# Designed miniproteins, single chains, continued (3), part 85

Each design is a single chain, and the fold is of that chain. pLDDT is the mean over its residues in the fold that is shown.

## One batch from the design tools (miniprotein)

Design m11126
Fold by ESMFold2-Fast:
Structure m11126 (fold): chain A 68 residues (1-68)
Amino acid sequence: GAYKTDKDHIDAIVNTLRRLLEEGRLSAAQLRAAAAQLTTWMREQGVPQELIDYFEARVQAILAEAEA
């Protein structure tokens, strides 16, 4: 598939993780662990590094807001 069109998929995953964090169903520590597992899995699947970097940047923004 065209991975560059999958930014919307990454946005959907990130928005789901943010919602779970806001609902108290996921802690900041669990979000970090889930993000680390997802980035490892994405690398194993050959997802382009630019999309992995985009995902990591969005997760870090959520964590920065949650920990501030």
Scores: mean pLDDT 78

Design m11127
Fold by ESMFold2-Fast:
Structure m11127 (fold): chain A 67 residues (1-67)
Amino acid sequence: EEEEKKKKEAEKLKKEIDEFLVKAIDNIHDKEKEDELRELLVKLGEAIENNDKKTVKELLEKIKKLL
């Protein structure tokens, strides 16, 4: 049950990130910012797979600042 709770939280986070990405792309007209956003999203996916909540939080803050 504890493991399922962690997996459910990770899935919810991935869905929120996907929705956020769609909105972020519409607002980014700078190629460098777009490339940085894509790199951060790849790292975020890996951090979620590794259950590294600290890195996930840090990457989300960086993504928000790009908007």
Scores: mean pLDDT 72

Design m11128
Fold by ESMFold2-Fast:
Structure m11128 (fold): chain A 64 residues (1-64)
Amino acid sequence: SELEEAVEEYAKELAKRIASMKFKAKEVEVKKLDDNTFEVVASNGEEVHKMLYNLKTLTFEELT
């Protein structure tokens, strides 16, 4: 539905913004892994941080 797509896009933008602020990242990529999970990769040029964002709990899990 349009509402589900809007919620997904909003969650994606939030995940990207939080990651960029947390790591002072210059580049943030967000990729959908499944219906409940985004992979977020944040880079500040020297370091790369990978996280999973859960759409059900609205929480981040850091992988690095």
Scores: mean pLDDT 76

Design m11129
Fold by ESMFold2-Fast:
Structure m11129 (fold): chain A 106 residues (1-106)
Amino acid sequence: LISQAGQAFAQGDYEKAISLLEQELSSIPEDDNVSRSQVLDQLGDVYFAAGDYEKAVEYYEKAAELDPSFTSYFYRKIAEVYDAAGDKEKAEEYRKKAEEVEKEKI
């Protein structure tokens, strides 16, 4: 399912990629936060490629909530979305947040 979603994404079939990823997310147990976070990351990537910046940010934020060990990674992805959207101030804010998270990790 994930590899099929990745192929649909690579072909520009964002609707199919989203549908396949939503099916994958539904198959993952509610307590498997790491696997759920990975699928939410992929949904963010598809929405970003489709130009739906608001949805891309939403999914990356959800992914960060489920797997806080990757918060800096997701904040950098959110910064990239804001750069593409032309929101330079928000992009810089999220890069700074990513740096702060990396600095505070034990």
Scores: mean pLDDT 82

Design m11130
Fold by ESMFold2-Fast:
Structure m11130 (fold): chain A 112 residues (1-112)
Amino acid sequence: SFIEKLKELVEKLKKLVEELRRALAAGRLDEAIAIVEEIAKLLQEAIELLKKELPEEKETIATLETLLAGVQAQLEAAKASTDDAERARHIGYALELAEAAILELEDLIKKL
């Protein structure tokens, strides 16, 4: 079912967020950036699945699109930064936005 696919995407996102937290804590910023790229891909997949299966959930879809745009903006800023502290700060903001997106998806799943 699409609900099972959505739950699988959420579990993958949770694992990537945990990996991101560890990479960031270890100062492995290039690995952290690669993990944020994977998070953005899975968030895009979740949004596309919702647009196909639950097109009536326009408010939740719009919120997730805004959060994804935020993750992508922080990722771009981290890649453009030459200072490790600034790179880490942008990665940290991407982590917070990804956590918010996971909560939105979990709240939606509880209604299904």
Scores: mean pLDDT 93

Design m11131
Fold by ESMFold2-Fast:
Formats: structure tokens, C-alpha cells, sequence
Structure m11131 (fold): chain A 80 residues (1-80)
């Protein structure tokens, strides 16, 4: 789980730049924002499942931080 959580955080950190590039290339900002919000919700569910399974607090925190960054990227995409 921790490996997955670290990977999710790295992907989430890249999401704002990737979203900006996609929008510049002609992607629909609303569709992109919806996808990022779905990713954030999936990450929050993973964090709940990890916590219920007794995962280390650090692992849960990584998943929640990834979810927060994905939500932030979605808000930026929606604002364009």
C-alpha cells in the first residue's frame, strides 16, 4: 500500500502541469476537472480503506495529500 500511496502522490503532484498542457492542447477543462475530482474521491476511499486495514498513519497521509492535490488541480482546470 505505501508504494501505491507514494506513486499516487507523485502522479497528483504532476496533475496540475499535465492538466494545463492538456487544456492548452484543446481538452475540455470541464471534462478534465471531472476526471480529476473522480481521482480525488478514489484516493479518499483508498485512504479510508487503508486506515481501516491498519495501515501506517504515514500511508494514509500520503493518500489524503494526493487526493488534496488532485482536487486542487480539478479546481484550477474548472477555472479555465
Amino acid sequence: MEEVARQALEEARRAPAEAAEAIAAGEDPAALAAGLRAQAEALREMARAAEAAGAAPETVELLLEAARLAEEAAERAAAL
Scores: mean pLDDT 80

Design m11132
Fold by ESMFold2-Fast:
Structure m11132 (fold): chain A 111 residues (1-111)
Amino acid sequence: SLEDVVLEIVLLLLEAAGLLEELAAASTDPEVRARLLAFAERLSRLALELIDAMRARDWERALRLAEEAVELLEEAVRFAREVGAPAEALERLEELRERVRRLLEELRRLA
């Protein structure tokens, strides 16, 4: 269902936010830490907004928020790579990005 797809996206965004917070905690560079935390906060806000859109049954808004989430994850992965995040963390972030992208395509088909 549309609700199930949105809930899966929400869970993946929260997992990505948690990974970015862990990377921030491990960083000794305050500017890198601030940027990683900013990505995590933006992903968490998108997750909450997706829940609100789902509750309102506003599938057009849910689709736009999911599109924004994919773009934000692409930016976060790119930044994490630039600052030399561990390979395991990068692999997991890329897996989460690809899963959200596939769910976005599913959301487009169902909406």
Scores: mean pLDDT 91

Design m11133
Fold by ESMFold2-Fast:
Structure m11133 (fold): chain A 86 residues (1-86)
Amino acid sequence: AAEEVGEIFGEAARAMGKAAEAEALREKTIEYAKELIEKAKDKEKAAEGLLLAAEGARLAAQGRTEEAEALGKRAEELLKEAGVES
């Protein structure tokens, strides 16, 4: 769950051309994802928010900036609903 979400986030970072730092980014995103999910009142919503954020990063890498921004805002809403601080 938490590690899987972090791994997807790390893959999105690689897709954004951060391949040279992919290993460090992967470890950091897994740690961050675990902290967010662990602190959340609703762990399921927290995981969904993180998955949307990862998808937004992937769309941004494709040049679909407006759609990426919309997903980022939705991810933030879900994280707030889950009880995670923004």
Scores: mean pLDDT 67

Design m11134
Fold by ESMFold2-Fast:
Structure m11134 (fold): chain A 67 residues (1-67)
Amino acid sequence: HMEEVRARLEEILDRVVKAKGLTPEQVAQLRAAIDRLVAEGRPSSFLTTIANILGITVEEVEAIIAA
């Protein structure tokens, strides 16, 4: 279900916000990315999108969501 996928991506975003202390602008960019990736059927690209926006590695994003 699309709502279930979206909720999971928003949970990932919440974990990243708490770990990195994102600005409101970065949060808005990532929420826009969730909308786009869900609409495109590409939710798996979200970790790469976070890494690119924050200037960190995908491995670092994975470590944050695993903690």
Scores: mean pLDDT 80

Design m11135
Fold by ESMFold2-Fast:
Structure m11135 (fold): chain A 60 residues (1-60)
Amino acid sequence: SLAEAARRVAAASGLDLAGAEGLVRSVREGLATPEQLGRAVAQATGADAERVAAALAEAA
């Protein structure tokens, strides 16, 4: 579900659930790849890019 995916991405990224949900939606709609968003989130927040990308890939 979207809620389960968002919780996993929030845990990996440090973002709140609303932010994590937006990332999951972007991947599911084909607007960005997990790797692209993982790098962007890492640059913005200091999170682990590979960990965020892995969580988003599972969410796709």
Scores: mean pLDDT 86

Design m11136
Fold by ESMFold2-Fast:
Structure m11136 (fold): chain A 61 residues (1-61)
Amino acid sequence: SSLVEQARASLAKGEEAFAAGDYAAAATGYHEARVLAQQAGDEKLAEEARRNQERALALSS
């Protein structure tokens, strides 16, 4: 799949972990989504992943 498809899959994985209360796993998924979105040049998706990663990290610490 494309980098954008991989970024969306990682974002969805992060969202599932977040919904389950696994904030550490959510932060990991969002981080992966952010990196892939940046590589794809999708700045909006990278920013969404960054905001979600920061939220998950705050709750995991």
Scores: mean pLDDT 88

Design m11137
Fold by ESMFold2-Fast:
Structure m11137 (fold): chain A 56 residues (1-56)
Amino acid sequence: SKEDLVNWLMETYGLSRSVAEALVNYALKQLPDILSWPEEEQKKLLTKLYEALLGH
């Protein structure tokens, strides 16, 4: 779910809830069906977006 991905980003990368939600919302805008993907593929995309947009 969206909430599971938000919580995963917060725990994994130390993002604030607002930043994690913004990243997940951005991914959903670009790829509306992302939540139907396997969890591993969802996390891979979010990791790539994190690295591209936020760095560290």
Scores: mean pLDDT 82

Design m11138
Fold by ESMFold2-Fast:
Structure m11138 (fold): chain A 81 residues (1-81)
Amino acid sequence: MEEEERRKREEEIERRGEERGREAREEAIRAGVTASADLAGRMGYERARFEAESGEKLREMTEEGVRELNEAVNRTVEKLE
């Protein structure tokens, strides 16, 4: 598989983690827990990153299976034409 695709996947996981970390930090600040805001953000980031990574692996395996199936179908259609 091309390195560019792997890099984009890693960037997406990182982006989701950063986004969820920021949301967790903002929520903690709104709750008046300023002393724990940075910790909440960091924990949110790590959790979201783990969830995104697990989900991404499942999607990757599913997408590869779908691609293989589509290729087999296309070969069959070509033989019928």
Scores: mean pLDDT 69

Design m11139
Fold by ESMFold2-Fast:
Structure m11139 (fold): chain A 68 residues (1-68)
Amino acid sequence: SKVEEKLEETEERLRQMVEDGAPREEIRREFRRRANEIIDVAEEEGLSDDEIDSLLQQLGDRAAALLA
């Protein structure tokens, strides 16, 4: 699905930014931008609020792990 593609693209982008030594605030900005895109696509695909919250939690947990 487009949501799954966006999640994979986002994780890879954030991972690359961490590896490249991007500032934490730049990574957070990219995360917020990508999270908004994922919400829009998920709503377009008819995902429930609970499913969207679960996806955002998963993305947030992965981003936090990369920044640790």
Scores: mean pLDDT 81

Design m11140
Fold by ESMFold2-Fast:
Structure m11140 (fold): chain A 78 residues (1-78)
Amino acid sequence: MEEVERLLREALRAAEEGRWEEAAEAFREAARLAEDDEEARKLVARALAELGVLKVRETGERDVAEVERRVAEELAKL
């Protein structure tokens, strides 16, 4: 847990500073280490959601929301 928490903290800090490549690398390593730990996997999932929000806020990218909307519409048809 300690190493996963440290890496996730580094990923979020890097993302806040606009260093997305470093954020992605730290996040990827945290996810790899979390493979054997259910609680760590939950932390990784939470951090992924926070990284997504930061990315949208920084870039103004709305394609993710559009894709999610389209997927939800298709699922509603089933």
Scores: mean pLDDT 66

Design m11141
Fold by ESMFold2-Fast:
Structure m11141 (fold): chain A 71 residues (1-71)
Amino acid sequence: EFDALLAEIAALLTGGGEALAAALRREAEAARARGDEVRLQVLLTLARTAVEAARTGEAQEVPVTDAEMRA
């Protein structure tokens, strides 16, 4: 359900949701091509965290950085 999480990120996070969803999809495709299961799990966690933060409204921003995305 990664695609569903990305769609929800794009819908719920204004001003950056579409960019975040596109970045997560691009990284997931690259990780899948490399067989990097750990990277895929990190990306899934980031997507779920973004959706949950948007739904609860508690986080001012999703704590995602370039370093964290590429770790």
Scores: mean pLDDT 68

Design m11142
Fold by ESMFold2-Fast:
Structure m11142 (fold): chain A 67 residues (1-67)
Amino acid sequence: SDEQKAVSLLVAGSILLSAGEYEAAIELYEEALALYPSSETYRKLAEAYEKLGKLEEAEEYRAKAEA
């Protein structure tokens, strides 16, 4: 299912985040978002953008997670 694929992408993205591969993690999180939007996906995108210093994008995704 799209939900299961999205969960797998979030797991893979979290491994990349832990490795400091923020841009690669964002790519996987954006793919997960396209398949199955969730508050968790928005939170992870916000965290990854914040790690890159992209504060406007981080704020936008954080707001989406809280909606």
Scores: mean pLDDT 86

Design m11143
Fold by ESMFold2-Fast:
Structure m11143 (fold): chain A 66 residues (1-66)
Amino acid sequence: AAAVRAHLDAAVTALQNGNYEEAIKHAERALALDPTNRMAHYILAAAYRKLGETEKADEYLAKAQA
């Protein structure tokens, strides 16, 4: 549980700093530990949207809302 939170906190910090690839890395690590984690899916959707990866962003947003 603490490990998932640490990865999510790092991913949010990376998003806030414009480090979108680093945010993706941390969110993916959170998903490796908790595959249905809604927050990780939202972070991935936001990061991919900022990188212009619209199809991936929409896919992760759909998973976050399921």
Scores: mean pLDDT 85

Design m11144
Fold by ESMFold2-Fast:
Structure m11144 (fold): chain A 69 residues (1-69)
Amino acid sequence: MTREEAEELFRKGLELAEQGQYVEAANAFYEAGKIYEELGDLESAKRAYEAARIVLSQKPDAVERAKKL
């Protein structure tokens, strides 16, 4: 697993959330977070897990809030 894979999954999560696919977006963010944890990047892992939590809230501003992490 690489940082590039985690970044790709994070971007995919944002795109899925913009399409209203919140469960799939959350799954992408969780996978990104797991990769960041394996790399020892706990700060990026926390951001990815927080993004998953935000999109599962299904609030109208979920995508914007995830981008601000």
Scores: mean pLDDT 78

Design m11145
Fold by ESMFold2-Fast:
Structure m11145 (fold): chain A 61 residues (1-61)
Amino acid sequence: SREEAIRVIMEKTGASREVAEEVVDLLEKGRGDLAGALLINRGGASAEQAEAAVKEAEKLL
């Protein structure tokens, strides 16, 4: 679900809920590339954390 995907992004990266919601919006549009970049640049995630969080969140959508 969308809410589970938001929770996973926040849990895995420490991103704010606002950033996690934007990330999930991009994932729902098939833009995992932009979602990962947003998470690194605005969510404070490392590339490794962003990749893992995006991959796990996509399974929940």
Scores: mean pLDDT 85

Design m11146
Fold by ESMFold2-Fast:
Structure m11146 (fold): chain A 87 residues (1-87)
Amino acid sequence: MSTIEILIKIRFEIRKKDTDGDGTVKYSDVKNIIKKALEENELTEEQKQVLEDISKRIGEKVQADGTVKLSDVINIINEEIKKLKEK
C-alpha cells in the first residue's frame, strides 16, 4: 500500500474519534490508530519514519488534559500527504 493511502486511513479513523463533535480527540486514541497502522501494514523503513514523525508532531500539540485538537492533527497529516504527492 502507498504511504498516502495509509495516511488517509489514519486521518479517517482519527476523525471518527470526535464522536461528540467538540473538535478534540484523546491522544491515546491517536496513538492506538497509528500503532494499528504500523502493525497491519507491511511498511518500509521510510514509511515507518513518516508515521513516527507524525506521532511526535501530534505529541507536541497535546494539551494538559491529554487531548489534542482535531484541526492540529488533521493539518499535520495533510501537510505530510502534500509532500508525498509532490515527491
Scores: mean pLDDT 79

Design m11147
Fold by ESMFold2-Fast:
Structure m11147 (fold): chain A 60 residues (1-60)
Amino acid sequence: SLREQAERGLELARERLAEGDGAAASTAGHHAYKLGQEAGDEELAREGRRLAEEGQRVAA
C-alpha cells in the first residue's frame, strides 16, 4: 500500500541520516512525504517532511 511504501521511505531516510548521507535522507524523506500525502496519512507526511528538512541541513 502507499502507507507501507511511505513507512519504508521513512525507515530509509532515518538510516541515511544515521550514515551521515543528508542528500539521500532528504530524497527518501521527501518521497515518504509525498506518499503519506497520497495515502491521506498526515502523520506519515509530517515525518517525511521533517526527515527531508533534516537531511537538507546535514547535506549543507
Scores: mean pLDDT 86

Design m11148
Fold by ESMFold2-Fast:
Structure m11148 (fold): chain A 61 residues (1-61)
Amino acid sequence: YTVTVELADGTRLEIQTAEPIDEEEMSALELIQKHPVGDQAVRLLSLANGEDILKVLSVEP
């Protein structure tokens, strides 16, 4: 699954997850932390820990 998140500055990031995720139940930061996938996900997690993630915009299979 591909997850698109929005940062406080309006910047959009895309990450890939292995499992279906309910975006309504989880913050974007928690989603990245619980379902890291690949090196890009780790890098995005590091970025996200330094930035405020505002919300999840979409989850696509």
Scores: mean pLDDT 56

Design m11149
Fold by ESMFold2-Fast:
Structure m11149 (fold): chain A 95 residues (1-95)
Amino acid sequence: MEEDLKEAAEMVRRIGDEAVKLAEESGLTDQAKRIRELTDKAVEALEKGDIETAIKYLKEFLDVVREMARQSPKEIELAVLELALAVLITTLKNL
């Protein structure tokens, strides 16, 4: 269980870094900043074992990614991140 949360935190960091890169490449600076904040909060919650709070921030992150997908030519790459976040949220709910 602690190893699963560490793996989830690493996964969130990787998804966050990729989402920030896609946002910056698309000129979505406000979304990039929001993703960094949500990523940090989700990782902190996971490191504390607060799965419910982590899920809350990951859902907010997912909403930002969906909004970016509507505005960005990177919509396919963003759709892959949407799927990754949805799977991660579902996995954490069943932990």
Scores: mean pLDDT 84

Design m11150
Fold by ESMFold2-Fast:
Structure m11150 (fold): chain A 68 residues (1-68)
Amino acid sequence: SEEEKELQEQLDVLKSRLTDMLDPESLKEVLEKFKEVLEKIKKTKDIEEVQKLVAEFVDYIEEEVAKN
């Protein structure tokens, strides 16, 4: 679906940015947080809620990159 495609594009951009910006230790912590978000997504039936969770996670990542 269009929503799934948009979500995948956001995840691809996020992964690329994380690989370039974080050291291996910080990257591991961020990936663990991502795993938690994915578990929440799997329990959700609402694509709009999924997009919101992804957007909130992206904001979290940008804050962590700024602190690193």
Scores: mean pLDDT 71

Design m11151
Fold by ESMFold2-Fast:
Structure m11151 (fold): chain A 79 residues (1-79)
Amino acid sequence: SHLEEGKKYFEKGEYEKAIEYYEKAIKEDPNNAEAYYNLGLAYYKQGKYAEAFYYFSKALDLDPNNEKARKNLGKVLEK
């Protein structure tokens, strides 16, 4: 899946390619909380904290029990 391809690029540190695949995943399923979370994480790794904040927030809107998104949103707010 596009989500799994994005994860592979993320693990290699290829954040721009990871973002491209995560964006494809959310276009296919706009309710995919995991794709929004991973997109936020990729932007966070690039130091793009405003983008990371928006996507972590969207992930929490879709899945309020996503502890990883909540914790990373807190980290972004410290920047």
Scores: mean pLDDT 87

Design m11152
Fold by ESMFold2-Fast:
Structure m11152 (fold): chain A 96 residues (1-96)
Amino acid sequence: MESSPNTLVLTGYSRDADGTVTVTFDFYRDGKLVGSLTVTATPDGRVTIDITRSDTVSQDELDFIRRVALLVGDSALGELGSERRGVTITETTLPS
């Protein structure tokens, strides 16, 4: 989307010596930071998704963020050669 007011920006990617992959994104709406997400995938097959969001983020935007996070987690597990054994999603509302 060339002129999208909603943007997910990749802000970090790391892979630890034990194989744990961490991917971080910032979520913008109309050029303002309204949320971020961290996806962690472990060689043990676990995906942890931490979503921090503004109270102004809609259900549709949350559903989109969750879908992207799961795709990222599954991709990271595929890179590790691991089968998904569990997913934990934590959501935090930003104050104000």
Scores: mean pLDDT 79

Design m11153
Fold by ESMFold2-Fast:
Structure m11153 (fold): chain A 67 residues (1-67)
Amino acid sequence: SEKEKAKEVIKISEEILSEDPNNVIALTQLGLAYYILGDYEKAREYFEKALELDPNNLAAKEALEKI
């Protein structure tokens, strides 16, 4: 299911961020995964952090418009 995939993405992305806290791809994936799970507060936090590091991140910009 999409929610099960989202939980797996969270696990993998958190492992990546433990080694590289500013990994924009991992931050964007966490935002998307939390959005799928309906955790819009966490989704917003991760998308905003991704955009702070990469202001041209279109995926994060588009996702924030939906929240």
Scores: mean pLDDT 87

Design m11154
Fold by ESMFold2-Fast:
Structure m11154 (fold): chain A 63 residues (1-63)
Amino acid sequence: GAEKSAEAAKRAAEEGDAAAAGAAGYQMIVLSGNREGGRKAAQAAADGDAEGAAEYGVKGALS
């Protein structure tokens, strides 16, 4: 579940793929029910911030 999405988000961020990082991070937050974190992850991905998108996804799922 969320663990695989977190790994995918981290790998995408390391590769500089902001869209993939944001999508994986948002999916992880959707699974955890954190809507605010999902919105922030999606916005970071739209802004081209792969690291921010992955960070919001990971933190949203783990907190």
Scores: mean pLDDT 68

Design m11155
Fold by ESMFold2-Fast:
Structure m11155 (fold): chain A 69 residues (1-69)
Amino acid sequence: MEIDEDEVNLALGLMLIAIAKKTGVEDETSLRLAERIARRLSPEQRDELYKAAVEAGLTGIAEAIRRAA
């Protein structure tokens, strides 16, 4: 069974959003991680991650995801 790397990257992005939402902090490391994860995603998965960030109120992370496109 080959693990779908895109699904793993999406899960990592969603976990990053959950952590940032709980802490309320969008530091430089989180922004760089969000952009790097988003660059590895399909356009559809990137849109899903962006929507999750916006719904969480994480404007910095959302903008980092958008810039990765």
Scores: mean pLDDT 78

Design m11156
Fold by ESMFold2-Fast:
Structure m11156 (fold): chain A 110 residues (1-110)
Amino acid sequence: SLKLTMPESVTAKEGESVTLTVTAEGGDISDLPVNWYKQKEGEKKELLIKDGSKLAPGVPSRFSASVSGTTASLTIKNVKKEDEATYYFSVYHPKDGLIRSDGTKLTVEK
């Protein structure tokens, strides 16, 4: 069975680029359906990236994602204070079903 590992928290400076990384233990995920989600405190979880790299409607172009082998990455360019949130990853495995990450909390500093 697949296990997903992400940092608990990441800090970025406003205006810089930040990359959030997921490592999958137990198999390659590059050909599996993968999604990224954003959740601000007190708000509903929102889809950011669908099918590995496709931006969801309304998501700014400064967000991008990639998948390679056992690693998935979400990159945010020109990070803004409004990007403070917990970011989640999911992968659908044919044998194990939907597997979700515990999420990474992003903090944005000036």
Scores: mean pLDDT 87

Design m11157
Fold by ESMFold2-Fast:
Structure m11157 (fold): chain A 87 residues (1-87)
Amino acid sequence: SIKQKWIDIVDKISDKYKLSDEQKQTMTSVVTSVVNYMKDKKMSKDQQIKAIDKTYKMIVDKHGKDNPVFVKAWKEIKKKIIDIIKS
């Protein structure tokens, strides 16, 4: 499923950046909520890309100053998710 592909991206990137279990769970929860919202609203690919970009900006605003590694992980997750949406 698309949800499982996104979770797999979060797992791989969390391991790459050596994120804590709490940070990984937070990322998984956010990604799961976003994919469920997109499916519920029947978003187009363009709308999905905009929603992912908006989510990334929200994470940067909330965590950018305090946790730059967490933000870098989110930037890579964003790029990989957008690549899947475009496919």
Scores: mean pLDDT 82

Design m11158
Fold by ESMFold2-Fast:
Structure m11158 (fold): chain A 118 residues (1-118)
Amino acid sequence: SLKKKAEEILKRQREIIEQQRANPEALSEEERRVLAEIDAAAAQVEAFRGPEEAERFRELAEVFVILIRNEEFEDIKIILKASEGGERELARIALGYAGALLGREEEAAEVLREVGEE
């Protein structure tokens, strides 16, 4: 199922993110800057939507940054298609933000167009 595939993708990416957070000195200056920008955006989400949605936004944005860097756009589509309601809205926002951070806005916009609106 799409939900199971999305869960497997998210679990794999979470393991990578946890390793990166445990060893920030192993990250490039650009990678550290991207994480800091995501943290700042998550703080804005917390102000409007609360801490649970802010944590989810941070996770999704970090996952999408990794998937975009690896050009794994089909995995991004699976995550978006498996999301419903408010989670899908957050996932769309997180993807657009990740695309902008990496200068890959065109690819992110194409994925959003293919999956459609909430």
Scores: mean pLDDT 85

Design m11159
Fold by ESMFold2-Fast:
Structure m11159 (fold): chain A 78 residues (1-78)
Amino acid sequence: SAAEVLERIEAELARAREAGDDLAEAEALAALARAYYEQGDVEKALEYLERAAEAARRAGDEELAEALERAKEEIEAE
């Protein structure tokens, strides 16, 4: 179910944060954004995309950060 998908991603996020793995945190936050967007929760999707981009920047992954910012802009333009 959608709830089980969210629980799994939230567990991955908690694991990434505990490990201090900024890239894994960015990936988990991006997955949460996608899951909320698919459920119609656009506001949460945008919040998680912003947090994911920040984590990607901390990880030094500028390509991922740019992709996440573009995804946010596309959703805001809808």
Scores: mean pLDDT 88

Design m11160
Fold by ESMFold2-Fast:
Structure m11160 (fold): chain A 85 residues (1-85)
Amino acid sequence: AKKYFEEGKKYLIEGDPEKAIEYYDKAIKLDPNYAEAYFNKGIAYAVLGKLEEAIKYLEKAIELDPNYEKAKKLLEIVKEKKKEL
């Protein structure tokens, strides 16, 4: 799981959020409770402007880790941005 997660982070940093999502999905398939992979998948969807999907995966990250402050903060930002549309 960790290896696919690190590849996903690399693609996200390189500006390829779609490729990042593919690798986060591979990480999640190996570890369905990988809260950080769901969080980064939410970031990738937000970068793509897919705010509804971003909200879904950020909420999943918080469900798996209720103390995930970074995920909670980003979720509020994404929800506010969606209201502007």
Scores: mean pLDDT 85

Design m11161
Fold by ESMFold2-Fast:
Structure m11161 (fold): chain A 84 residues (1-84)
Amino acid sequence: MIKELKERLEELEKKGLEKKKIELLRELIKEAEQAEKHLEEARKELEASNDRQALLRYIAAELMYNTIPSIAEALIEKEEEELK
């Protein structure tokens, strides 16, 4: 998914999408990559502590991991449609 989003962003840049939009989408993809790291860290903390606060952090990380890439994909798709 992340690799595909990066490749699609490169195609948008080649098609002349505004540099400010490319920078914002690039930062969003970076946040998606960080969400994966945070999810793994939260999972390890939950496995080690098995407490309610660790569970809540894991749930939050899981939501970010599932939500941020989907938002990135939707925004990239919108820009792709506008450049057709």
Scores: mean pLDDT 81

